# Designs tried in a protein design run: designed miniproteins, single chains. Part 74

Each design is a single chain, and the fold is of that chain. pLDDT is the mean over its residues in the fold that is shown.

## One batch from the design tools (miniprotein)

Design m2572
Fold by ESMFold2-Fast:
Structure m2572 (fold): chain A 68 residues (1-68)
Amino acid sequence: MITDEELEAAVYLLQASVILVLAKRGLATKEDIEKGIEYARKAVELDPGNAAARQILEELEKLYEEMK
């Protein structure tokens, strides 16, 4: 059974995932990527066992650093 925290984490992860896809296509602004990082961090905080959330966070942080 999914907890309320895991459900909230899934919503943040979905938002971060959409931003990551857009960023990889060059369709996201620096501010969009910053927001994506915030959402991914929230997903990791709420569900630290979710490897997908950590992977998305790492990819977004990497893209943000490349934009400078």
Scores: mean pLDDT 81

Design m2573
Fold by ESMFold2-Fast:
Structure m2573 (fold): chain A 95 residues (1-95)
Amino acid sequence: EEEAKKEIEQLKEELDRWFKEAVERIFNSTLEEAERIHQEFVRKADEILKRLNEIKEKYKDSEEIQKMVDELIQHVEWQIGVLDVLLAVKRVFDR
């Protein structure tokens, strides 16, 4: 259980780092690059979501682990939504 909590924390830290990099790169890139960056982030996010679902399934009886996983899934969905909006805005400005 403690190892699972540490893994969830590490996955969140890695995701937050990738998200920050993606936001910065999207603002400073061409539209084509921004689309690639968005696709790369979504792919990485999908891998994290798959791992989180595996942890959730393994620790069904741990209310704390279930809550941590659900919170991180919501966080991932929020980050993808932010990048979707940023890409849409960039398309409007053609930059």
Scores: mean pLDDT 84

Design m2574
Fold by ESMFold2-Fast:
Structure m2574 (fold): chain A 85 residues (1-85)
Amino acid sequence: MLLKREEEGGKLILTYEVTGEDPEQVANEVLSDAREFGYSPNGTVAGQTGYVEKSPGPVSDRVRKVVAKEQAAGNIGILTVTFPA
Protein backbone atom coordinates (compact mmCIF):
# COMPACT_ATOMS: atom_id res chain seq x y z
CA MET A 1 0.00 0.00 0.00
CA LEU A 2 1.43 3.38 -1.03
CA LEU A 3 1.60 5.60 2.09
CA LYS A 4 3.40 8.67 0.81
CA ARG A 5 4.63 10.33 -2.38
CA GLU A 6 7.30 13.04 -2.21
CA GLU A 7 9.17 15.01 -4.88
CA GLU A 8 12.40 16.60 -3.62
CA GLY A 9 15.40 17.91 -5.57
CA GLY A 10 14.08 16.37 -8.80
CA LYS A 11 13.77 12.92 -7.16
CA LEU A 12 10.57 10.91 -6.65
CA ILE A 13 10.39 9.20 -3.25
CA LEU A 14 7.67 6.59 -2.72
CA THR A 15 7.02 5.06 0.70
CA TYR A 16 5.05 1.80 1.00
CA GLU A 17 3.59 -0.17 3.87
CA VAL A 18 4.38 -3.88 3.26
CA THR A 19 2.60 -6.33 5.57
CA GLY A 20 2.20 -9.74 3.88
CA GLU A 21 1.99 -8.95 0.16
CA ASP A 22 3.71 -11.09 -2.49
CA PRO A 23 7.05 -9.42 -3.43
CA GLU A 24 5.97 -9.57 -7.12
CA GLN A 25 2.75 -7.66 -6.30
CA VAL A 26 4.72 -4.93 -4.47
CA ALA A 27 7.19 -4.68 -7.41
CA ASN A 28 4.32 -4.28 -9.90
CA GLU A 29 2.72 -1.54 -7.76
CA VAL A 30 6.05 0.37 -7.59
CA LEU A 31 6.52 0.12 -11.39
CA SER A 32 2.93 1.27 -12.02
CA ASP A 33 3.35 4.26 -9.66
CA ALA A 34 6.72 5.26 -11.18
CA ARG A 35 5.24 5.18 -14.72
CA GLU A 36 2.17 7.17 -13.63
CA PHE A 37 4.45 9.88 -12.21
CA GLY A 38 6.69 9.89 -15.32
CA TYR A 39 9.89 8.52 -13.77
CA SER A 40 12.52 6.11 -15.05
CA PRO A 41 12.41 2.50 -13.73
CA ASN A 42 15.93 3.06 -12.28
CA GLY A 43 15.48 3.49 -8.53
CA THR A 44 17.14 2.83 -5.17
CA VAL A 45 15.24 0.49 -2.83
CA ALA A 46 15.54 0.42 0.97
CA GLY A 47 13.72 -1.83 3.46
CA GLN A 48 12.46 -1.27 7.02
CA THR A 49 15.88 -2.02 8.57
CA GLY A 50 17.63 0.45 6.24
CA TYR A 51 18.96 -2.33 4.00
CA VAL A 52 19.60 -0.98 0.49
CA GLU A 53 19.50 -3.42 -2.44
CA LYS A 54 22.48 -2.77 -4.75
CA SER A 55 22.06 -5.61 -7.26
CA PRO A 56 22.13 -4.65 -10.96
CA GLY A 57 18.92 -4.73 -12.99
CA PRO A 58 15.51 -3.04 -12.95
CA VAL A 59 13.94 -1.47 -9.83
CA SER A 60 11.26 -4.21 -9.88
CA ASP A 61 13.91 -6.89 -9.20
CA ARG A 62 15.36 -4.79 -6.35
CA VAL A 63 11.87 -4.35 -4.82
CA ARG A 64 11.24 -8.12 -5.00
CA LYS A 65 14.61 -8.86 -3.33
CA VAL A 66 14.22 -6.29 -0.53
CA VAL A 67 10.62 -7.35 0.26
CA ALA A 68 11.55 -11.07 0.23
CA LYS A 69 14.64 -10.47 2.42
CA GLU A 70 12.76 -8.32 4.97
CA GLN A 71 9.86 -10.84 5.10
CA ALA A 72 12.30 -13.76 5.61
CA ALA A 73 13.94 -11.84 8.48
CA GLY A 74 10.53 -11.00 10.04
CA ASN A 75 11.08 -7.26 9.38
CA ILE A 76 7.85 -6.57 7.50
CA GLY A 77 7.08 -2.82 7.50
CA ILE A 78 8.19 0.13 5.42
CA LEU A 79 9.70 0.07 1.90
CA THR A 80 11.22 3.26 0.42
CA VAL A 81 11.93 3.64 -3.30
CA THR A 82 13.81 6.66 -4.65
CA PHE A 83 13.81 7.52 -8.37
CA PRO A 84 16.41 9.99 -9.69
CA ALA A 85 15.52 13.03 -11.80
Scores: mean pLDDT 69

Design m2575
Fold by ESMFold2-Fast:
Structure m2575 (fold): chain A 110 residues (1-110)
Amino acid sequence: GITAEEAATLSEEELKELIKILEEELARIEAGEPASPSRVLQIRMSLYYAKAILSGDAKALAEKLAEMLGLSPEEVEKLKKLEPAKQLQVAVAMYTHKLSFEEALKKAEE
């Protein structure tokens, strides 16, 4: 899958192409193509990264990441204050490096 850092370096055209490819893969999986739960999560995360960067909607991204990560209302309000790319860095740190929200937030603010 694509990382938040990799997504932030893509052009608008490359982001749109990536979204199309990943949505087509996800549609095939939902139609019955076998895939591991980790692969499905990786596709969904990559789609959230690409769509968040294209939209610039920090609030919508924070709400979606909160649902995925099981964040408290206080943590969601902290996440909403970050730019989309920084919100994605928090999500990557929590998922990939198994950091707590507070540890991931501190790293993203560096």
Scores: mean pLDDT 74

Design m2576
Fold by ESMFold2-Fast:
Structure m2576 (fold): chain A 73 residues (1-73)
Amino acid sequence: MVLSEEEIEQAVEEVRRYLLEKAERMPREEFLSYLDEMIEQIEQQISKEKNPVEKKALEKLLEMLREIREQLL
């Protein structure tokens, strides 16, 4: 199924909520390492993704992950 723009936005927000909850439960250093690993994995997925809608969803997710990382530095 092709993800709608609303479904993409909702999915990104759900991941953000999950990550913020995880950040409250683990040391900052461990969370930053986890976040860096996720960023690397998403960047790799983007490079392999040929569907423009899915690629855009991954790019929005990557942007959100980078914003969280910057807020913690």
Scores: mean pLDDT 79

Design m2577
Fold by ESMFold2-Fast:
Structure m2577 (fold): chain A 95 residues (1-95)
Amino acid sequence: MKEEEVKKILEEMKKLVEDVLRRGFGSAETREELEENIKKAKEKLKELAERAIKLAEEYKKETGDERLLEETTRETKKLLEEFEKYAKEVLEAWE
């Protein structure tokens, strides 16, 4: 079901954010390498967010229920903001 598929993608996004918060952005010897690692992780999160939102939009079209779309939009935004905040902290600490 599309609702279950959306929830699965949101859990994957959450796991990715939790993983980088615990283990960082991989091995980097320069600030530029760190920035590239952050960029790759961010692109993956944005891809997952776009997929989840598209599925939630299709669910709204089929059922008329907008709750899944509202929840999906809110959660994806929250996860992306949390990722950006951590990425900024890591870059500022790198010096």
Scores: mean pLDDT 82

Design m2578
Fold by ESMFold2-Fast:
Formats: sequence, structure tokens, C-alpha cells
Structure m2578 (fold): chain A 67 residues (1-67)
Amino acid sequence: AAEEAKRKELLKKGEERIKKAQDAILESVDFKKEAYEKLTPEQAEELSRKKAMEKLKEVIDFIEALE
């Protein structure tokens, strides 16, 4: 269905942003392994699926601010 396609597209964009943020953290943070384990793409997908779109954005913003 079109609605499912739109949700999947939005989800992929979120995962892409998180991956970029994770890479930036891994490059800048001393304990990069710990940061990476907490921010996996699977967790982002689960947060989005559980109607945690706001938290997903907050996580991304938090990651960007941490830089």
C-alpha cells in the first residue's frame, strides 16, 4: 500500500541520518564503541515502529549536538 511505502521511505531516511551521526561520533568520540552499541539502526527502526518518532529525532539531534 502507498501508506506502507511512505513509512518505509521515512524509516530509511531516519536510519541513514543515524548512520551518518554514528560515523561522526565514532570519529570524534574516544569511547566510540560504547556510543555505537547504544545507537544501532535496529534500535532506530524499533523506536520508529513503536511510535517514537519524536525520540528518534531527539536522538539524532543529541548525536549532532554531541559532536
Scores: mean pLDDT 59

Design m2579
Fold by ESMFold2-Fast:
Structure m2579 (fold): chain A 64 residues (1-64)
Amino acid sequence: MPRGAPESDDFTVEFKPVDLSPEEARRTVERNQEFLRELQRRLEEGHRYPPGTVVELDVPRRPP
């Protein structure tokens, strides 16, 4: 699935577009992918976030 991660009402992940250099954009994308993978694993292990928690991830406005 391109991004078929289940959503949870316990927390929301928001993508904040930022203007980054091509190199930083690529690094940010890799960091975001790792973060989402880690987040999914933690949820599978039973971790929970307080209701209404919002996690903002910086995403490049344009591709690297």
Scores: mean pLDDT 70

Design m2580
Fold by ESMFold2-Fast:
Structure m2580 (fold): chain A 63 residues (1-63)
Amino acid sequence: KEAARAQAEEHLAKAEEALKQKDYLTAADHYTKAALYYDRAGDPERAAEAFEKSLEAFKKYVE
């Protein structure tokens, strides 16, 4: 649980940094990994939120 949550936080931070640099593909990848780790940590609400951010970042990449 703690390890999964720490991994989710690490990927979330990397996704936010990539987003600030307009690296939307890297941001989408890290948001997706954050969502998976939040789900493994037993936090489905934060997992869903991270997944939505992944889709938004990917949309920015393809548009």
Scores: mean pLDDT 83

Design m2581
Fold by ESMFold2-Fast:
Structure m2581 (fold): chain A 90 residues (1-90)
Amino acid sequence: SKISYVVSSLDELQAILDAHPNSALILYVETSAFEAVQAMLESRGYTQLVAPQRTTIPASTVGADKDVEAYRAAYKRGEPTEVLTVYYIP
């Protein structure tokens, strides 16, 4: 299976991985958190499918609604959004 999440912390990422141990992941990660998120995923045996891409958060993403809407609002205003899309498989 494949799941999509906004990730704001390593604790949140750990909970996602524990809940979905055999799922392919599409994650939307703030640039400042990216290196830590990548290190945790790689330490758990996940492999990156594509290079990280700066992008917007799609409507189907699971996460805190307020955070997803805040990123969308900033994008619509032309404000800088430092979110990277990353694709990982177990």
Scores: mean pLDDT 70

Design m2582
Fold by ESMFold2-Fast:
Structure m2582 (fold): chain A 87 residues (1-87)
Amino acid sequence: NYDELLKQAEEESNKGTDAGILRAFALLLEALSKDPDFTKVFGYINKLAKKTHSPKIDSIFKALNEKKLTIPQMAKELRKQAEKLDS
């Protein structure tokens, strides 16, 4: 469910952790891949970008962008990186 993914992304971003922010981005990209309402998803992505001044998060995004992944692939890789930060 698209709306459920957006709600989960907001809940993850509100945790204030690097792992939560990465999961929030992954959820937003998954929502975009299922139902591409760019207006809603882009608003949430911009909100998260304001929270992502962590060097760790910036480093992860730079590395993943170099791989030129599809949106679903990017979501999977962001989930993996979040899992690594949790444990």
Scores: mean pLDDT 74

Design m2583
Fold by ESMFold2-Fast:
Structure m2583 (fold): chain A 62 residues (1-62)
Amino acid sequence: SEAETANEIMTKFSETNEKQPIPDDLSPEVKEGIELAQEGYLEKNVEKAREGALLIAEATSK
């Protein structure tokens, strides 16, 4: 599922602190959320990271 894929990507990101590749088959909202969350963490922008996490949660809650 997209939720499982997103969780796997974010888990690997948290372990490595390196941007993870985003699968092309994910919905645009999930892709945007993952990108925003990764960028926020790397930039030390807590608000951006939270916005990304929220977007992932909302897009995968269906």
Scores: mean pLDDT 80

Design m2584
Fold by ESMFold2-Fast:
Structure m2584 (fold): chain A 74 residues (1-74)
Amino acid sequence: AAAPSLVEVAHAILQLLADAGPDAALSARELAERLGVSQATARRALRFLESEGDVERVPGSDRYRLTPAGLAAA
């Protein structure tokens, strides 16, 4: 099967984080496992979302959480 588009994976990440709550933080590995995609695909989507200001990396960790802008986009 074809890999999902970057935009599709990005939207799914925003929805997963929104559903988990505003304080929820997930790693690329955890997102990849939940979405059934590769870690490389999850990392690309996270970099895209971080560049858009929709997610931020939690300091001292490899986990990402929603910004207020990301919650509005979810």
Scores: mean pLDDT 79

Design m2585
Fold by ESMFold2-Fast:
Structure m2585 (fold): chain A 98 residues (1-98)
Amino acid sequence: MKYVVTIKVTLKPGASADEARKALEEIAERLKKLPGVIDATISGDVALGRKDATEAYLHIVADSEENALKAAREAIELLKQHPVVESAEIVDIKKIEL
């Protein structure tokens, strides 16, 4: 069984989508090293490298809901520190059954 937490990331008006994509990739890589985190991926127009993109999604896959939420909280704190990020919030929590 796996848990997936999805974080919606909104960029500041005029922010660089390329810088945002790089920051999200670095955060995802860091999250993969946390205990109980199986994977972390990015999606949306920012992840696809679209120049006019204002939104991205970070997906954290973990072995438990507790570990998914711990990773999500760390991700949100890191995202809030980045100058291109307007907001970051949890929008979905899913349990994936085999």
Scores: mean pLDDT 82

Design m2586
Fold by ESMFold2-Fast:
Structure m2586 (fold): chain A 87 residues (1-87)
Amino acid sequence: MMSLEEVEAAIETMVEFSKHASDETRLKLAEDLVEAVKRFMEENPELRKEVAEALIKGLEEILSTVEDEEAKKKIEEMIKEMRELKE
């Protein structure tokens, strides 16, 4: 079982990796992070807000390096979903 700190560290690691990746890989990393965080939220509902905020920050950092308009839109939709889920 991952702790919140381990999930936050994993997000930061994937964000750093995304800086050196293609837009296709950045989108895939964003998708994988969203799936992992949703699973963590289901198992740890008391940490839902904190993990959602960490992911939103990570997704915004990935979005800042994306040049492809379609990938940008998909990541923006993921950020919106995470903002809705943290409420």
Scores: mean pLDDT 83

Design m2587
Fold by ESMFold2-Fast:
Structure m2587 (fold): chain A 65 residues (1-65)
Amino acid sequence: MKEKQEKARKEAEKLKKQGIIASYSVEDGLIRVDMKALTPEQIRALAELAGFAAELGLSLEVTLL
């Protein structure tokens, strides 16, 4: 579990650095992401993150600000 959450944090951090997501947290098997907009690029990135989370057995929660 710890290793899987660390991988999730690295992927979320990449998206934050790219400006795709505003913020994130990874705790208790849940990835939480905050977004300011849902452009086609952001939707694609979220779909990839959701697939990555599913492979790791983690849940994804998305909040639009």
Scores: mean pLDDT 80

Design m2588
Fold by ESMFold2-Fast:
Structure m2588 (fold): chain A 70 residues (1-70)
Amino acid sequence: DPALEKMLEEAERAREAGDYSKAIELLTKARDILRQMAEEYEQNGEEEMAAKLRAQVEELDARIKEIEAE
């Protein structure tokens, strides 16, 4: 998803600029999109894609917590 990729790139730029608030906001939005997509894939029986997206959600949760700890 190009919009998701752009959102993640903007989050990294915000983090590098020291704008942790914006980085957390963008990562949270990306996480919510991925979580919704994972649910849709699971409902369609695409368990492998759903698992991959859930793994990405967990990765974003970890990144958000790391930034919040700064």
Scores: mean pLDDT 83

Design m2589
Fold by ESMFold2-Fast:
Structure m2589 (fold): chain A 93 residues (1-93)
Amino acid sequence: MVKIESPEDLEKAAEELYEAIKNGDFDRAVEILEQAYKEHGLGAVRAILRLVLEKYGDEFDEKTRKLLEEAIQAKTFDEVVSLLRKIIEEKRK
């Protein structure tokens, strides 16, 4: 298993995830996180989600921010996907 050694790779993934969430693109958001999960495990997924919250937290409403915080604490990838679906649904309101 290769560790994510570049902060730039995490930052790019976080930016792409933020764009997918902003556009209501659930499939793209899942693809970004699933790729990180397959290559680097749940730790990489959690790192990307933390970076999204740190860089773009102020761009989200309080409900979306809470769902992101919950996703960072998720114990399984399936929980992350479930929370991500709720985030996208909240953005569509």
Scores: mean pLDDT 79

Design m2590
Fold by ESMFold2-Fast:
Structure m2590 (fold): chain A 63 residues (1-63)
Amino acid sequence: MQVTLTFSSTASPEELRELGYRAGYLEAKYGVPVLIRGTGPPLSEAQKLALIQGYNEGYEEAL
């Protein structure tokens, strides 16, 4: 089973952190491959960091 999460490149860092959290949690808790897709231009460094931090937090909480 695979889950695809999509986001707009205009999403705030907070929204991206929440998206990352869900992705990490689902992958760690249920072993589900999660694909993250963006729309629009490339993310800023702040947006990328928020997504990564969210993913790590979700992954750790699920363990």
Scores: mean pLDDT 75

Design m2591
Fold by ESMFold2-Fast:
Structure m2591 (fold): chain A 65 residues (1-65)
Amino acid sequence: SEEQEQVARDIGLAIDAIGKGIEGGLKGRPEEGLAEAKAVAAEIKDEELRALAVKSAERNIEFFH
């Protein structure tokens, strides 16, 4: 269904956003990583998942930085 396809897209975007955070932290570029994570997360249609993806990216930047 279109709903299931949208959920799959949102999950994929959340994973990508978190990955941008991890990459930014590991490379010592936390500001770039957060900006890229937020740009990807902005495409997530589910508001709660979008917020969780950004928060997870921020936590991963702190952990790996």
Scores: mean pLDDT 88

Design m2592
Fold by ESMFold2-Fast:
Structure m2592 (fold): chain A 114 residues (1-114)
Amino acid sequence: KEEKLKEAIKKAEETIKEARENLKKAAEDWSVAPEKLEESAKKVRETLKLLEEVSKYSEEAKKAAEEAKKALEYLEEAKKLSEKDRAEAGEKATEAMKELARLEAYVIKLKEEL
């Protein structure tokens, strides 16, 4: 179903952009980091659900879902650490950024399947 693939792609593109902006804001002002990490985790979780639904139609969607899941795990770890260890939380947020970049690469390939 092309419509569901287009919806998943659109949601992923929006989520990557918003998560990157949120992580930049968290790095600039750590007082908002728990909030921005939670917002990012929520958006990535919603995107992961859509990518998982379309993964049976596309190998690239399956790979995108895998990278979204890894990004979500790092964002949740960063949030948990944000009040206890800023340095560790920052490292987990950096790993989340790397997984978001991999997600973006698979989303670009997904657009070629339309």
Scores: mean pLDDT 86

Design m2593
Fold by ESMFold2-Fast:
Structure m2593 (fold): chain A 69 residues (1-69)
Amino acid sequence: SKAEEAAKAALKGGLAGSNSRGAAAGAGMITQDYGGPEAGRAAYEAGLKGSNSVEAAKLAAKGAYQGAK
């Protein structure tokens, strides 16, 4: 599904980041290509709430799934 693809893309993009802000930005950019601007924004905003890069990537993936669904 598009929501699952967006979430996978967000996690992969987020995990490439070295800190929470970088992870959120990476997830948002990749998610925009799969789920559109709303999903990308949701991923970015959710990721910014993470305390570290891994938490940010996981939160961004959840945001991408909800935004693309």
Scores: mean pLDDT 78

Design m2594
Fold by ESMFold2-Fast:
Parts: C-alpha cells; sequence; structure tokens
Structure m2594 (fold): chain A 81 residues (1-81)
C-alpha cells in the first residue's frame, strides 16, 4: 500500500540522516575510511528510496518521495565539498 511505502521511506530517510551525521563526524576527525563507508551506506539507502518512488502510484506520494531523495542527495553533496 502507499502507506506502507511511506512508512518504509521515512524509516530509510531517518537512517540515512543518522549516517550523514556520522559521516560528518568522521570527516571532521580526518577519518576518510569511516567517512567513505557511511557515504556508501547513504548512497545505498538513496537507491532504495528511488525504488520505492518507482513503486508508488499516487502522484502526491511520488512527489514526497522525490523530495526525500533530493534532500538526501543535497546533504550528501554538501559533505563532499
Amino acid sequence: SEEELLEEALKLAKEAGELLKKAQEAINNGDMETFEKYLKEVEEIIEKLKEIEKKAKDPSVKAYLRTLVDLLEKEKEELLK
């Protein structure tokens, strides 16, 4: 259902947000190996969110999922600068 897709997406988005915070801490400490590991995990979550967006049929749900993906990609790009 659309509700189940939204619940899974919110759970994944929260997990990605926590990983981005850990990636920021790693880069601040000069730990590039740990930073790269967390960044890769965030990228995997973004791909899962894109798959959920493709499964959604409701245009409002799709738009919300796209917003989550775009937000996470933007946060990831800010870490790479």
Scores: mean pLDDT 86

Design m2595
Fold by ESMFold2-Fast:
Structure m2595 (fold): chain A 100 residues (1-100)
Amino acid sequence: SALEKEYEKLVEELHKLLDKDGSGVISAEELRLFLEAITGHTLSDEEVDALIKKIDKDGSGVISLEELKAMIDELTEGESLEAKIKRLKLWIEKVKEKLA
């Protein structure tokens, strides 16, 4: 559907925004920046490592596009697709502010 395509494009945009070096994956530091941007809280190394371990299904120590999508789905559990799209747009803005 059009909404599913918009959602997937926003997830890809967020992944590209966090993947500053163009590696195709998100590092622990890039994930920390994202989580601190969306929560407004400073996170410990242990908190970031625990979240990576939870969502890193292949044990690579980095976050793929598919794993980022799974994490976003968990963080937005119970929300409509329209609500997820609005939330992703807000999160992208918050990340851009952190990157400035």
Scores: mean pLDDT 78

Design m2596
Fold by ESMFold2-Fast:
Parts: structure tokens; sequence; C-alpha cells
Structure m2596 (fold): chain A 86 residues (1-86)
């Protein structure tokens, strides 16, 4: 199974892409996303992190994992598990 993405990893990715955002602004963004359907949340989160609007939740999830890997926020073990699934 694909390892779960943590909120800490998401916050670090957003800070890396949007260094001008305060911690309070990031928290507010995540709270607004939590009010949406899970599929919409994943698509918007992927868009915020990668700059690309994915057409499905599954593609959005993979895009988030790829971006986390590029930012060095995934362990080598987690990267190998993802490669085995893809």
Amino acid sequence: SIPAITEEQIIKAIKAKYPEWSEEEIEKFLEELKKKDAEETLIELAYKITGKKEPSAALAYYSIYLALGELGLLSKENIEKIKKII
C-alpha cells in the first residue's frame, strides 16, 4: 500500500512553493480544504503544490507524492514503495 501523506509533509511542501505564506495562512487553507469532498481536496491540494490541476483524485495523489519526493520530504523506503505500485 502507498504510505499515508502526513499534514506535516503537506505544510512543508506548501512552505517550499509559497515561502511568502504565513503559518496561519497555510492552516486556514488546509481547514478550508477539509470542508470539501475528499476528491476535491486532493485535486486542489495537488494544484497548490504542483501548479497543475489534475483531472482525478488518483492522479492528484500521485502528483503530490512526486512533488514530495522532489522536495526531499519522502523517505527512501516510501519512494521505493511508490515505485513498486506505479
Scores: mean pLDDT 74

Design m2597
Fold by ESMFold2-Fast:
Structure m2597 (fold): chain A 61 residues (1-61)
Amino acid sequence: MKEEVVLEVKDVVTLANGAKLNVTAKVKGDEGFVEMKATNGSKKVIPVSAEEARNLKVRYA
């Protein structure tokens, strides 16, 4: 297959300071990553394995 996103999980987490983070776990081929995006546009990306990204679906869904 080409490099296409085969799994995408989205959730919203509210921090103690009231800020909201949009959490997106993506799996593409043998790679996965988690993106955390605040409402103010700040973004953090954490690389994870494809298996870990799938496990995040169980945790966040």
Scores: mean pLDDT 58

Design m2598
Fold by ESMFold2-Fast:
Structure m2598 (fold): chain A 60 residues (1-60)
Amino acid sequence: SSKLQEEIDAGVEAIVRAVGIVIARKELAKGVSKEKIIEDISKTFKISKETARKIVEEAE
């Protein structure tokens, strides 16, 4: 059933967000630009730049 897939997708999104925030905090602390971090997170997790931007803004 599609319900299990929806639960898996929600769990993956939560993990990506949590890991993305940790990565973004570390990169910001190193002085990496916000734009570079957004691009790297977007590419690494295969998510939109808009979603990556929200993750980086949560890390600030």
Scores: mean pLDDT 83

Design m2599
Fold by ESMFold2-Fast:
Structure m2599 (fold): chain A 71 residues (1-71)
Amino acid sequence: SRDEFKAQLVKIVNLMNQGDEEGALKQTKEFLKTATPEQIATLRSMVRSLLPDRPEISNKLLDLIDEYEKS
């Protein structure tokens, strides 16, 4: 549902802000298994918005999203 999608995004953002790289990557992998292309685009945009504050974690999540979309 839309509410479940929003809850997953909030969880990923919170893990990124906490510096929990392993947690953020794990939650992103789970999200990508069921996400629509539009939901993946929303996640990508949100992760990109965090680049100035959290560049290392944000880049790792973007790399994961790119790898998923290429496969």
Scores: mean pLDDT 84

Design m2600
Fold by ESMFold2-Fast:
Structure m2600 (fold): chain A 75 residues (1-75)
Amino acid sequence: MSVEQQIKQIEQSLKKLKEMGAPEEKIKKIQKLIDEAKKYYKQGNLKKARQKIQEAEDLISQVSQELVEEQRRRS
């Protein structure tokens, strides 16, 4: 998968988190990582772009897990 395709997939994951009601602060943190990945990609720094994509994927996974735990605690 290309860096461009990875960025598109992460953007789609972020949209799903927004629809799930993720906190705005968490959404902003993920968006910042996506923006950094895009900047590195435009600079031709594919290694740094992939690192930022991985950081965004990790944070998305963490936020998804936190949302599940919060819903369980409030039910």
Scores: mean pLDDT 81

Design m2601
Fold by ESMFold2-Fast:
Structure m2601 (fold): chain A 58 residues (1-58)
Amino acid sequence: MEELEKQLQELVAQLGAQLRALTAAAGTAEDRVLDPETQQLLQQAGQLQHELEELRKK
């Protein structure tokens, strides 16, 4: 369980870095499409959180 929690924390940190990069580019991102790396990190974080909750139940 701790391994999944650590992975989730690492993904959250990576997501934060991606969001920071997007914020820095905001002035030039007129035609906005959510950054694919950020989108993947969001999905991975959600998946790990779900897996962690499932493990806590079992």
Scores: mean pLDDT 63

Design m2602
Fold by ESMFold2-Fast:
Structure m2602 (fold): chain A 96 residues (1-96)
Amino acid sequence: MGVATTEDAMVEVVLKSEDPQRAAETAKELEEKARELGASSVQVYTRADGTTVVRVAFPTREKAEEFARWANSKKEDVEKVRLIDPATGSEREAPE
């Protein structure tokens, strides 16, 4: 029953570094932490301006918020963290 009512929550992490190598290293750390928290998917992509973004989906909002807070604490490598609710299309910025 839990699976049928659970909606995946998505976290979008925008990285500070435009250097692909540095961004890849940071994305790897984010992936490892996301997997520890039970992430269902991790996607890394580069925006047109050269900014690297990591999107992580979690089976529960609670785990998404935990990941978002951790990612937001990495101020050297992370510019911005956003919480996205796929079911509602709502976007929320993580507290700093």
Scores: mean pLDDT 72

Design m2603
Fold by ESMFold2-Fast:
Structure m2603 (fold): chain A 87 residues (1-87)
Amino acid sequence: GPPVKKTLVYEETFTFTNLNNKAEVTVTVKILKSEDGVIIIETSAVATINNKEVKRSTSFEDSSMTVEEAKEIVEKYLAAVKEIQAK
């Protein structure tokens, strides 16, 4: 069939300090929507430790979720992470 097109509908980048090793960690969260109605939430975390770049990525797919529901989940998650850093 034709290739399934994915559209980026949300992106946020957030930086925090890991309290155990004092490394700065940059987290990027993306929400993509495929033309077949699947919502994809991609999270990547990047840190520099001892002059080496360390990357970790995860992906989650849901065909029952709306873009608005996915944005709300991501915004609540990022708000919780930001609050932990402020304390």
Scores: mean pLDDT 77

Design m2604
Fold by ESMFold2-Fast:
Structure m2604 (fold): chain A 65 residues (1-65)
Amino acid sequence: MRLESAYFAGQLIAHESYVESKGDLAEARKRAEERIEEMVKKMNFSEEEKEALRKGMEDALAAIE
């Protein structure tokens, strides 16, 4: 996977997790991290791809107030 694609996927996962958590940032983070771990395991992602996913997630969650 391209690292840019992994980064944007991380952002989408964060936003979806935020919606599912009904605005609870702590729950959104937990759900997003669990989803990323499942994707890393299932798709056999590299460490760089995993870091790009996590960075996308972190940046998206940091932008949510």
Scores: mean pLDDT 80

Design m2605
Fold by ESMFold2-Fast:
Structure m2605 (fold): chain A 101 residues (1-101)
Amino acid sequence: SMRLTNLGRSFVGRRDFDSAIRWAQQSLSLDPNNWQAWSVLGNAFLLQGDFDSAIHWFNQSLSLDPNNWFAWFGLGQVFNLQGNTTLSQQYNNLGNQLFSL
């Protein structure tokens, strides 16, 4: 839901890794199909510089909801930080097409 996405973004925006992981694990224990929780997990690992784990968890989120703009932006940021500007732009463009303001 949008409320769960906003809560996940709040933890991620504070760079509170432990709180993001705890929230994601609790959410997934209740509903393993919660793509928002997988996205929060992806972004938590991204903020720690663990790009392989970040890609893995964003892909888990996208397997449940391919319209998940948050995970597309997350992948865009991973590839930007790895210096792959072409993939970064591609994933950010897809995220922008899906982003609801």
Scores: mean pLDDT 77

Design m2606
Fold by ESMFold2-Fast:
Structure m2606 (fold): chain A 95 residues (1-95)
Amino acid sequence: HMVTATKTATIDGEEYTYTAVYDVEKKRVSWYRQKPGEEPEFIGSVDVETGKKIFNPKYKGKYELSVEKLDENTYRVTLKYLPSGKVVELTFTVP
């Protein structure tokens, strides 16, 4: 199953909905950015066990991704927009 969280933010004068999707079975978090009426655009993903990252090259200089294991079933995942320092932080608990 998947757990999703969304947050709306204004970046460089444009409003975006940020979506984090935690795929519990695949153990990875994928981040997306979307304007109203447009398709979600992939920013990057992180494997929650290995920390291995995959970035959309378009966003490689704009965003930082991190994951931290807090306990056996809990991970903290962070998306940081580097130009403004804006942070979106989520905690996912695995069953």
Scores: mean pLDDT 77

